# Designs tried in a protein design run: designed miniproteins, single chains, continued (5). Part 40

Each design is a single chain, and the fold is of that chain. pLDDT is the mean over its residues in the fold that is shown.

## One batch from the design tools (miniprotein)

Design m17374
Fold by ESMFold2-Fast:
Structure m17374 (fold): chain A 89 residues (1-89)
Amino acid sequence: LTPQERADMKIVAAQIEVAAALAGLLDPKTARDYILGVAEEFADPETLARVKELADELEKAIQAGNTEEALKKFREIVDLLDAAARARA
């Protein structure tokens, strides 16, 4: 796997973690921590700070059972991670 392909696969894994958390199969904190680990590998400090804020909001939305808000926050996280991964290529 190239660095870009590895980043893409980690973003897909983050999607699986969030889906599992929304389904009640995974602790929302575990999904949040996974997202932050992915961001720490290839995001710049400004992007990392924003992803952290969004991931905290995502965890709270999942805990509240607010699927619409959780998906909205996660979409913004994915867009930021995808942009960061491409900028590193």
Scores: mean pLDDT 83

Design m17375
Fold by ESMFold2-Fast:
Structure m17375 (fold): chain A 85 residues (1-85)
Amino acid sequence: SAKLEEAKEEFRKAYELAEQAVEKVDSDLAEAEELLEKANEYGAKGVQLLKEAGLSRAEGELGELNDKAEEAILEAQNKIAAKKA
């Protein structure tokens, strides 16, 4: 379905941005925080598209992409929090 294809793209963008946030933590904390904020926005868009498609949870390849995005976002959050502590 078109909504599930859009959700895949949103989760892919969330993952890419979260990975970039991790890379920037030590060199540019402000940029890392902005990238993490964008990653969270794309992740939220993906989840909204799943709900609109009638899914409570992503499955298969879409589920794997959602999980990877969530893990990358969590890693970025933890590294930013550690840097600010």
Scores: mean pLDDT 86

Design m17376
Fold by ESMFold2-Fast:
Formats: structure tokens, sequence, C-alpha cells
Structure m17376 (fold): chain A 96 residues (1-96)
């Protein structure tokens, strides 16, 4: 998907927390509507990891929502395990 790849690039490059939050919401909607290939899934996990590093509870919550949609669509065992690990980190951050 052309649009998902453009949003992934923007999310990975941005240093603005407000822009990252907006991009996470858009990525979640795209993941709900479209099939995700393995390369796109790997990049989505990188975006989630970056979002968790911000420590912003709003951004962490949005990243968790994106992860939950990805978990429904990813069939690759390694990517699934990475997604579960990131989801557990997000829950830990939100529970503190």
Amino acid sequence: MEEIRELLEKALETEDVEELARLLEKLTELVKEHEVDEEEAEKLLEVVDKALETGDPRVVRLALELLLELLKRVEDKELLLRAIGLALRAIGLLFE
C-alpha cells in the first residue's frame, strides 16, 4: 500500500509527538482496512517501538491500539512475538 508506506516513513522520521500521535491514528485505520505485508508489518513495529520510547501516555495508548490491530493480521511467528513483547511494554508504561 502506497499510502501506508508514506505514513510509515513520516512516523519514523518525525520528532514531533503531536504529529506521531496523528500518524499512529491514521496507520491504525489503514491497517483495519487493508492487508499488511511482512515488510510493512516490520516497519509498523518500528513505529510502535519509537512511540513507546516517547513515554507519552497518549502516544503509548495509540501505539497499543495499532499493535492490537496488527496482532489480528500478522501470521508470521517472529513478528507476532515481537508485537506481543511491545504490547506488554506498552501496558507496563500505561500502568505506572
Scores: mean pLDDT 81

Design m17377
Fold by ESMFold2-Fast:
Structure m17377 (fold): chain A 79 residues (1-79)
Amino acid sequence: SSIEEVKRHIKKAITAIYKGDFDEAKKYLEKALEIAKRSGLSKEIIDHLEKALEAVEKGDSKTALEHISQAGSLLDGEE
C-alpha cells in the first residue's frame, strides 16, 4: 500500500540520519513526500514530512527525527 511505501522510506531516512548521511536521508524523505502527496495522505502527515525534510537540509537531526516520529505515528493510525 502507499502507507507501507511511505513507512518504508521513512525507516530508511531514520537509518540514514543516525549514520549522519543527510544526502541519503533527504532522498528518502523526498520519495516519502512524493508518495504521500500522490496518494492523498492527510495534510498533517505531509506537513510533518516537509518539516522533517527542511530539518535534514539544515543538518538538524533532532528536529528531523521528531517530525518523522509524528508522521510515522499518524501513518500507523491510518492503517
Scores: mean pLDDT 86

Design m17378
Fold by ESMFold2-Fast:
Structure m17378 (fold): chain A 86 residues (1-86)
Amino acid sequence: AADTVAEAERLLERARQLIEEAKSLPNTPEGKFEAEVLLGLAILQAAVTLIALDNDKSLDPETKARLKARAQEVLDEAEKVYKEIK
């Protein structure tokens, strides 16, 4: 349970860093491609977090719901940024 929470928080923080890096890249073909790769990695981190949370039956329901909501926020932010650079 505690290990799942710590891993989820670590993955979501990494995903946020990837999204921020993607937003900072130059508006060039190479920069746009790199941003798409970083956003894809951020989406993967959030998806892995959701799977881990669903598989841990020992998690407090309130904590699980909070972390799932944060993972969904990361997915929504990454999708929004992806659409803006495409």
Scores: mean pLDDT 84

Design m17379
Fold by ESMFold2-Fast:
Structure m17379 (fold): chain A 107 residues (1-107)
Amino acid sequence: MSKEEREKFIEEALKKFEEDVKTLFELYKEGKISEEELIEEIEARYKHIMDNFIKLKIEPEDVRKLIERMKEILEKEAKKYNLPEELIKKLLEKIEKIGEEALKKIE
């Protein structure tokens, strides 16, 4: 995979994550999904993206930057949708754990 193809894949993955997060937060605020379902869906989508970054053999430093960007997207959207602070904390803790596990596989 070329550097340009890799960068495009990363940007598309980040955009899709932001869109998925917005959709899931809207469903949660409308009472269509539970807190548990929201956490499980975010965790599954985040893990899938991290697994793809590992498969692409992205440099550990770049993976750390991507983890931070995804954390910023999640926190920004969660605050915009006025999610409870305790729920935001749980979501951030889940993605931090998945990110740490992903980094251990490539370091």
Scores: mean pLDDT 83

Design m17380
Fold by ESMFold2-Fast:
Structure m17380 (fold): chain A 70 residues (1-70)
Amino acid sequence: MLLTRLLDRVSFNNVKLKPGEKVTTLVVGLDADGTYLVQRVVISSDGTVLESTTRRVSREEAEKLLEEAR
């Protein structure tokens, strides 16, 4: 799945995806501060992991990121 729009929207590393590349976004935890930890992984068409980024976001932003990823 190509998610170039998602990369721009999530304000992580604004990297353009090549055809066949995928982005997976998931919530990996909830911090004591009430913030969510969200991880994005960019995978090549051959299954190679190209990039991995973790960021702290609000509940609203985490919900938005998960919605965009589905």
Scores: mean pLDDT 59

Design m17381
Fold by ESMFold2-Fast:
Structure m17381 (fold): chain A 94 residues (1-94)
Amino acid sequence: SLEDFLEHLRRSVEGARQAVEDLKARDASAAELRALIQLLEREREEIGRDVEKQLAVSSPEEAARLKAEAEEAFRELERMIAELQDWLARQEAA
């Protein structure tokens, strides 16, 4: 169902957020930062494909809601990736 898909989407974003916070809670290496950045970029691509598949079977009203939720999820993932990239750049400059 759409609700099950949206719940899965929300849990995926929360999992990403938890992974970022776990790295912040410890002295993460540049290698660990690069690994998480790559993981989040792959998850963003996978979510994009899953959203497209769900949109193909959605009503216009469901599609509008899914697009809004997906845009918010992508915005959050992009923000986390940018934060990790900034952190990595600071480590590599040190």
Scores: mean pLDDT 87

Design m17382
Fold by ESMFold2-Fast:
Structure m17382 (fold): chain A 80 residues (1-80)
Amino acid sequence: MELIDEAISLAEKLRKLAEELGNEDLVQFADHTIKELEKIKKEYEKATPEQKAALESYVLDRIRTLRNILKELEEEKKKQ
């Protein structure tokens, strides 16, 4: 599923930025998110059509959240 791969990529980008900033809480959040998304990817392959729709909705919400966090970090970097 292309959406899940995008979400994982965003979470990995967040982890890298958090590491560069020395923000251990944000690194933990990114690691947790990556593991969660990898589990969803495996579950999606075996899911019913109803479950797939729910998982896709959840992944889209995660992408929005990750993009918002990344945007905030980029704006913070511009202040420096």
Scores: mean pLDDT 81

Design m17383
Fold by ESMFold2-Fast:
Structure m17383 (fold): chain A 72 residues (1-72)
Amino acid sequence: MERVTITVRSFDEVQAALDRYEEALLQGKDVTLVFEFDPDDDQSVRFGQLVLEMEERLRERGLTEVPRPAPE
């Protein structure tokens, strides 16, 4: 299985990183999301919202099980 690592260096990169994560999952790749910054509480809440939006799009495209990206 092809492994893809997506690195997030700031909160501003989260949306683009989730978009890449979504594309790689749709291609059947083993995807790891790495955070090189520590999100605060507000950023963690927003990250959760963006993940839910990604999961909705993936389900619409036929994926029923989505690996959960977790900040370190």
Scores: mean pLDDT 71

Design m17384
Fold by ESMFold2-Fast:
Structure m17384 (fold): chain A 67 residues (1-67)
Amino acid sequence: NEGVRAGLEGAAAGTAEGAARAARASSQDKGNDEVHIERGEAGGRAAGAKGPHGARAAALSGQTSAS
């Protein structure tokens, strides 16, 4: 429980960037060319880069980051 808010706020504070980075990190993990599904790197990376899911989560707390 402790640090929950700190972690949540840390993510929220950088949600816009955090979400984008998370999507990128996630796509990187899949884009390592070691992934078997999603057609490997290209599919995983492209999907992650276009994943509005992360952007939506970011907007939920980091709307200001949207400019």
Scores: mean pLDDT 48

Design m17385
Fold by ESMFold2-Fast:
Structure m17385 (fold): chain A 106 residues (1-106)
Amino acid sequence: SEFNKALEEAVEEAVRRATERLREAMSEEQAEEAGNILESYGALGVDAAAASKDMEKATEIVVEALRAAGEKIAEKFPEYAEVIREATEEAIARVREAARRAEEAA
């Protein structure tokens, strides 16, 4: 559960930072909708990952959820596809690094 808590906290922080980055490029309304998609997909990914007893598998479940969120946002706002891709990749990198550190501490 300590790993799962670290993964949940990492996702929440990654989503927060990605949403802040999107606010710099998009309108407040567009960034809020994008942030809601990231938060919803991230939360579902964390819930699914909590059922896994494999830390690497749990991390990949969350990463795939964030990737799917990024694809969904880019589909809604194709004019911002590049910044959405960059924000999503940064969020995934942050989650992977946090998971790696939590795995080393476990």
Scores: mean pLDDT 88

Design m17386
Fold by ESMFold2-Fast:
Structure m17386 (fold): chain A 66 residues (1-66)
Amino acid sequence: STELLERIRSLSPEQQGKLSFWTHLYYNGNGSLSEEEFQAEVERILGRPLSAEEWAELRRLLTGVR
């Protein structure tokens, strides 16, 4: 979604660093971080809760934004 991507782009460098950290930990941490924990940390960074559809889309953006 354009709205989710724009929200990510509007994050501070520190917030983007946190988002990158949690994304890397979730996908490369061998199950040390649950999906629920990952979502909670992302929601804290974005400053709002995400619907199931927004969360699924955001995960696609985080893995495909290259």
Scores: mean pLDDT 78

Design m17387
Fold by ESMFold2-Fast:
Structure m17387 (fold): chain A 69 residues (1-69)
Amino acid sequence: SLEELLEFLRSLATDKPYPLTPEEAQRIRDLLLPFKLSEEEQKEVEKALRTIPSKEAVDELIAFLESLK
């Protein structure tokens, strides 16, 4: 669900973020398109993407989003 997605994104927050590639960021945004997020929800997602701790966390997020299809 959308609430589960937002909680998952909040759980990934860190002070030492992994620098997302433009391609990784775009893939996550594309996977979020079906959820039709509000501007506030999109802002929360973009904030969470800046605090992802590792490449492994990026891969886990993508797998989680794909499981919600």
Scores: mean pLDDT 72

Design m17388
Fold by ESMFold2-Fast:
Structure m17388 (fold): chain A 104 residues (1-104)
Amino acid sequence: MVVGSAASAPSTANGITVQVWVAADPATRSATVFAGVAGAAAADLTFAVSVDGVPSAAPVELVDEHTAKAVITGLAPGRHTATVTATAADGAEATATVEFELVP
């Protein structure tokens, strides 16, 4: 199985750091978008995930104390952009963006 992967640079805003990683699966036309956080626990944050500027309705699942994931399906082969915004209960936000490729 050939899996493409990409990672963003960490982005820090309002005391929250977020970094995004993507594991792409061309066989299923899916990508798992991971968000790693520092400065807050993942359970204390709300995550919004978009791919190619389209908000995802996929459920965001907590992986551990500092990591969340969403599985995005129905992707075309080629280059895509994933964006994750993490929002704290007080409205503080941090956003990270990563480009990834779904190999044919």
Scores: mean pLDDT 80

Design m17389
Fold by ESMFold2-Fast:
Structure m17389 (fold): chain A 58 residues (1-58)
Amino acid sequence: SIDELAEKAGLSDKEREVLRLAVEEHMTLDEIAERFGMSKEEVEKLLEKALDKIREYL
């Protein structure tokens, strides 16, 4: 699961939640940004960091 992969890769709580919403809930970056009160660019950076951390385990 995404949660198990996130724990193994050492994702932060925000990185894990952004990854889950994008991959499992199929939310857009704009929708995630509005949900967290962040910019789209901040969400993109969190998602990129999450994907970089888990890439070794894929």
Scores: mean pLDDT 81

Design m17390
Fold by ESMFold2-Fast:
Structure m17390 (fold): chain A 113 residues (1-113)
Amino acid sequence: GDGEEAEALALRLAAEGRRVTVVLIGGDEELLRERAAEIEARAAAAGLDVTAIAVLSTSDEKEAEKLAEEAVREAVAAGAEALVIVHSIEGKAAAEKAKELAEKAGIEVHVLE
C-alpha cells in the first residue's frame, strides 16, 4: 500500500472534482520527495488538481507532530477539500495528528497504511 495506493485514490478523488493533498509520511526523505513529485506529475498530465507533501517521520515525536501540523497548514493554504495520508508504522502518530487537524479544518480525510 504506500505511494501507489495513495496515487490511485488521489487521482480518483480529483477526477470527482476535489482539490486533493497527499501527505506521505515515512523514514526516507528523498524517496518521499520522489514519490510526491511522481504523484503531482501524473496528476498534472491528467489535468487533475493534486498537491503532494513529504513528511519525514523521526524518533522525535514532537518534531513529527510539528511536521504534520506544517503539512496540514500547507494543505489548507492550497484549498484542499480532501486529504490522503499515507504512513509507515513509525509515522502513525504524525498521521493521527494530521487527521485530527485536517478534520477540524473541515477537510475530508483518508488514511492509508
Scores: mean pLDDT 82

Design m17391
Fold by ESMFold2-Fast:
Structure m17391 (fold): chain A 65 residues (1-65)
Amino acid sequence: SAAEAAIAAFKAEHPDTPESVIKIIRAALEGRRAAGRDADVTLEQVRAMAEAIERNFAIQEEREA
C-alpha cells in the first residue's frame, strides 16, 4: 500500500525513529485507508506527521515535568 511504502521509506531515512512514533503514524494512515485515500499518502505527509508527533511528545514532557 502507499501508506506502508511511505512508512518504509521514512524508516529508511530515519532508522532511529521510535517505534511508538511509527505506530501512531500507521494508526493515522489506517483512517485514510478506510476512507479509500491510501493512494494519496506521500513520504512528505509521513515526515510531517512524525515531526508533529515528536514535537507533541516534547511539549507534553515539558508541561508534565
Scores: mean pLDDT 72

Design m17392
Fold by ESMFold2-Fast:
Order: structure tokens, then C-alpha cells, then sequence
Structure m17392 (fold): chain A 75 residues (1-75)
């Protein structure tokens, strides 16, 4: 769980998010994962980044990081 939350945080950083937005994405991932697994985790990470004033890019990259963490599949 902790490693997957880290991927969501990294996605938010890559999207240009602030420290608060990065931390919110990580926290959202953890809460969402507990609620409904990887799909819920991605949604919560996205929502927390948005609530912290994140741009659309920051939000999208946070979600992308969360999806990659859950999928494990390389293209």
C-alpha cells in the first residue's frame, strides 16, 4: 500500500504539483485503497489533488501514477 501511494505522489510531482498537492495525492491514494482498492485509490488521489488547488495536469498525472501502481503492466 505505501509503495503504491508513493507512485500517486510521484505522478502529482511530475504534473507540477505543489508539496501540498503531492502530499494530498498520496493521502488520497491510501484512503481510497482502503475503501475500494486500486480504482477507488486513483479516484481519491485525484480528488485530494483537486481539493488542494491542483491544475488539471497535476490531477491527471496523479491519476496516471495511481493507475500505473495498480496495473503493473508495462506497455
Amino acid sequence: ADAFAEHAAEGARKGGGTDSQVNAAKEGWRKGFEAGGPSAAAGYATQMALNSGGDEKTVAFAAGGAIRAGGGEAP
Scores: mean pLDDT 66

Design m17393
Fold by ESMFold2-Fast:
Structure m17393 (fold): chain A 95 residues (1-95)
Amino acid sequence: TPEQAEFDRDIILRLFESILNLVKYLVSQGQQDEGRRIGLGFLGYLKPVLQEAVSRMSEEQKEELKKEVDKIIEEMSKYDPEFAKIFRETVEEVF
């Protein structure tokens, strides 16, 4: 339903934004490799959540979510371009 898709979108965006903020922080501390390791671990946990949410969405809802996720990936690329690439590939496998 539209309401369910809104809840799923909010949760996913909050989780991905949390990963972005953690990576930003660790990069600022000179811990880019640790940030990538932790980020990849969380991405592995979140991939099934993203797949489940997307399976319940209309094409319009998927486009809206993908647009917001793409913004997070673009921001991530400023801190860890290699992790941003893996993140993008993971998202493209789901959409």
Scores: mean pLDDT 82

Design m17394
Fold by ESMFold2-Fast:
Structure m17394 (fold): chain A 71 residues (1-71)
Amino acid sequence: MLRVFETSKGTLLLQELPDGSWIGFFRTPERTYALGYHDGVLRYGAAGEPVQEVEVASLEEIPALLDELLA
């Protein structure tokens, strides 16, 4: 399943994988972040930057969290 979320910072696109994990992108005017969500952990990073990890209880919390963290 494909999900699209709009935030004040950008657009989040998430695709569900057969194993129940999610993969996608968060696009802002400054950069694009690749991300994955699996077992309550969101991993995200831009090209040339370290991968960040944060615990997130649900998929629906990710847009607001990214908007806050990338302010």
Scores: mean pLDDT 80

Design m17395
Fold by ESMFold2-Fast:
Structure m17395 (fold): chain A 83 residues (1-83)
Amino acid sequence: MSEAQRLAMEASVYLLHAATLIVIDPSPESLKEALEYAERAIELAKKAIEKAKEEGEPQQVIDDAEAILRAAEELKREAEERL
């Protein structure tokens, strides 16, 4: 697995944690924790995109990382709106 793919996978794990917190317990505490996880997913997804471009990865790898970034940004917005 490339470094870009590994970073994208790590971003996906943080995104899943954020989404799970919102679903399981929509308390203010869980929403704040979900926000932190979503922000971490955004950072990792951005790094994955940068690495994919640097390493000359196929467009699909860049597209996948960008999809994770969009999902994480949407989840961050949702968590912020509910706080």
Scores: mean pLDDT 83

Design m17396
Fold by ESMFold2-Fast:
Structure m17396 (fold): chain A 95 residues (1-95)
Amino acid sequence: SSEQLEKAKKLVKEMMKVLRDEVLKAQAAGLDPFDPEVMQAVAERAEPRLQKLLDEAAKEMGVSRQELLDFIDTDEEVQKVLKEEMQKIVAELEA
């Protein structure tokens, strides 16, 4: 369980780096990264990279993609990492 927790935390950090890259590209293009339509476009551009990260992590952990997603969504420690990484992105955009 501790090894799975650490792998899930690492996965979330890597996924958030992908989202950060796409958000910063949108901002550099003069788009408002807090606009819902811009957020949707960011998510769509990030999707192939996020799916690859999820599939690779699920394979390494010996679980299905759905089991990994359910774990990320329900584990308080993983959710804390997700919130902290999101806050870092927001702070960077406001700087």
Scores: mean pLDDT 86

Design m17397
Fold by ESMFold2-Fast:
Structure m17397 (fold): chain A 78 residues (1-78)
Amino acid sequence: GLREEFVGRVYRALLEAGASERDALRISSEGQELLLTKSIEEAAEKVKELARRTLSPEQAERVERRVDEILEEVKRKE
């Protein structure tokens, strides 16, 4: 589903930005948990917040840009 697509694409974006597999899994899993009770926009904001706290500023900026792109694309498919 769209939530599964969002989570999978966020995980790949984290890896592509240079995050470790452990950090990518942790951050994407936090987003997935929020999707059980919150909007996709709130999950995206949580992912960006965790990336900023966990990754280097340059990596976090790449993740934030990519997450915003993923969010817009996923919302257009609804």
Scores: mean pLDDT 85

Design m17398
Fold by ESMFold2-Fast:
Structure m17398 (fold): chain A 88 residues (1-88)
Amino acid sequence: DEELLEIARREAEALAKESLRLAILSLRLAAKTLEKGNPELAEELLKLAKELEEELKRRGEPPLNEEQQRQVEAVEAMLAGVPISEFY
């Protein structure tokens, strides 16, 4: 069903954008924890976070709505090692 494929594609694209937001946050947090023990790595992680921020801006970085917040929670669960497919 072409309609279901279009819905799945839109959900995947939205999830990818929220994944970028979470990746930026994760890189910043990792850099913060490493800044005293490995400042060179911390600096490199901050540089990567900035590159991802530019990619998010290029994609229009819309404010979080209820659907996006739900998708962020799904990505967070996936990053915690819980497969999203098990909830479906």
Scores: mean pLDDT 65

Design m17399
Fold by ESMFold2-Fast:
Structure m17399 (fold): chain A 104 residues (1-104)
Amino acid sequence: GPLPKPEEAEKFAKEVIEDPNPVGRALGILALARHPDKEVREKAAPYIAKATEDPDPLVREAASRALIEMAKYGTPEVKKAIEQASKSKDPTVRKAAEKALKLM
């Protein structure tokens, strides 16, 4: 099926974050980051930033990868999400955020 439309992006991002399955959260985050529509990506950025603080390391890694992939778009919302990730207690997340900042 098609990826979410811009008007559905926030609702979809919230459903992704609320998924009890960490694999489901990780895949949904990557789908949002890889969406061709810039408005969907910008609306998803705050939720992807929140996912870098997820209790599951698989989800934190997926969110970090998502931010690296989104860094090329250079939008203020993506930059803010990456700056939040750079302050993570997880060294893997911090390293990914540093790499993402170098790509902006």
Scores: mean pLDDT 82

Design m17400
Fold by ESMFold2-Fast:
Structure m17400 (fold): chain A 85 residues (1-85)
Amino acid sequence: AEEVRREMLELAERGLRALEEGDVEKAREYLQRAIDLGIRNADRLTPEQAAALAYVGEGLEALEEGDVERARRYVRKAIELLRRG
């Protein structure tokens, strides 16, 4: 659904902004919320939205490993896919 895409995009963008501001905990919260939303709606996601969900997951994993630069790259890829629809 378009609403799910829009909410995932907003959460991913807020997560990226938190990373850019150095707030790793806030970034984890937003990215986890995006993952939870995507999982609950997995059967309704387009291929691009499903790929974006995977990139958000990779970004969250990178944060657990302390790799903020890798997390930012994955989250930016997710945002690009979500903007395409």
Scores: mean pLDDT 87

Design m17401
Fold by ESMFold2-Fast:
Structure m17401 (fold): chain A 69 residues (1-69)
Amino acid sequence: MSAEERAAFELLKDLLVSKGYSPEEAEAFVDRLKAEGATVEDIEKLIQELVDAGAVPSEASARAYAAAR
């Protein structure tokens, strides 16, 4: 995976945990997306939907995502 893809998946896991998923559930969700061939565009859409729903990323995850771009 590219650095951008890795950062996007890490941000997605962080947002899912913010919404009440356990870290284990968030990891399983991301692993499923990887197995299904989710694109960066698919991940970015899901990130935006979670943020719009009130999910808050950690500073570390948000910074890593910005740096990878």
Scores: mean pLDDT 77

Design m17402
Fold by ESMFold2-Fast:
Structure m17402 (fold): chain A 84 residues (1-84)
Amino acid sequence: MNRDEAFALGAVEAVSRLKPVTGAVLDALEQALEDPNATREDLEKLAREYIDKAIAEGVNISDEERQEAIELVVRLGLRYKELL
């Protein structure tokens, strides 16, 4: 799977499941896909940074949606890395 395909898959899942934070998820995913050496911890930190910033700027989501958004970025970042 190339970077554009990974990003497109992330966009579809974010729009479908995480509409209020789609922008933050896609921004985090774009950065996640730039580092092929990123660990799960690196990806979780990156996802938290973007998603928590969106929440601080007024996006209202549940703790469950926040965790789903973080896991989406981590899952796709790791999957893309494994397919390189």
Scores: mean pLDDT 78

Design m17403
Fold by ESMFold2-Fast:
Structure m17403 (fold): chain A 91 residues (1-91)
Amino acid sequence: SMQARRETIILARIISVQSEMWLSIQIAEKKNAPQSVIDQLNSLRQQIEQLNAQAKSYIKQGDLAKAEELVNQAIELAQQSAKLVDEVLAS
């Protein structure tokens, strides 16, 4: 169904955001980023995990629009983490 396809796309985006966040932390650790940067990345990861958990809850409720809003917020946090990593790479 179209709803099942939409659900699959949301879940794929959740996986993508988690993978991007994992990569950001791995790069920061490998480049010996300051502890303050590692702490910020871990805080962003926890916020992303909370948003993803809420999005999955809304999928179960059939509220795909709300699930998409929450995943978009997680994407914004992942973009913030990527910017933070770029600053470490520029050093």
Scores: mean pLDDT 89

Design m17404
Fold by ESMFold2-Fast:
Structure m17404 (fold): chain A 87 residues (1-87)
Amino acid sequence: MSRVEKFKESLRKALEALRAGNRDEAIRYVLEALFYTHISYLTKVEEVSVALYRAPEEELIRALEQGLKSDDGDGALKPLFDLAKTV
């Protein structure tokens, strides 16, 4: 199974947890998804964590939904990195 499929599955679980009001669980799933990408874990975890902890829930939901529409791991993470720049 491809790393992109594992990444998308973790993002789906994050979105489902966030819609259920469980932000902490959603954050854990997003951080787990980062492990399946080619992105430098330490550097990108710090950047994405700012968005995950500080962004409004509605904006996180939209970012995860946009990410799931992408066919590649980099494209799927761009909405979260863009959100991190605004908080």
Scores: mean pLDDT 73

Design m17405
Fold by ESMFold2-Fast:
Structure m17405 (fold): chain A 77 residues (1-77)
Amino acid sequence: SAFEKIYNYLSRALKGVFSDETIRKIAEAIAKALPEEKLTEELLDKVAVFLHTLADRGLSEEELVKRAVEFAKKYVE
């Protein structure tokens, strides 16, 4: 599924950076926001890099999810 593809990529790339719960919520939100055809390895790598830049900013889980979805949508436009 789209969720499993995103979750498996992000959980490896963001290991120790965010909780498993946060990574799962991000993966679920991206899977709902984008068609599976646009879920490329390049996109997931860019999302992971972007999320790393947010790690030390003290953002809420809800804000991380929102920013991840907005970034992914903008990248595929």
Scores: mean pLDDT 87

Design m17406
Fold by ESMFold2-Fast:
Structure m17406 (fold): chain A 64 residues (1-64)
Amino acid sequence: MTREEAEAVLDALEKAFGVTLTPEAREHYVEQLAATTDPDERAKLVVRLGRKLAESPDKVVPLE
């Protein structure tokens, strides 16, 4: 996937969960998604990130 497509995925997740990733977290996940060539592994990353955002106690989500 391209960086532009990864950015769109993160934008959709932020909107869905009503949270914002820090610039550092956003860049990390964009690079991770763009570097993942297997569609199934990429889908698992999106699910794991979605769970992390859903479980966040804060509206601003850092890298850790």
Scores: mean pLDDT 79

Design m17407
Fold by ESMFold2-Fast:
Structure m17407 (fold): chain A 60 residues (1-60)
Amino acid sequence: SRREEMYKELLEYIRKNHGHISYNDIKDFAKKYGISEKEAVELARRALRDYLEEEGQEQA
């Protein structure tokens, strides 16, 4: 789905930027995937938390 594709790209972006993502980046992803800003922010927050868990927790 578009949400799954966006989530994967967000997670990759966050990894490349060492856990940082701006609101403008989130808006650009929302526009690219045709998803609302609210949904994009929720996906970005999830991707950031997942990234931090991957880095800080060796077990889920």
Scores: mean pLDDT 79

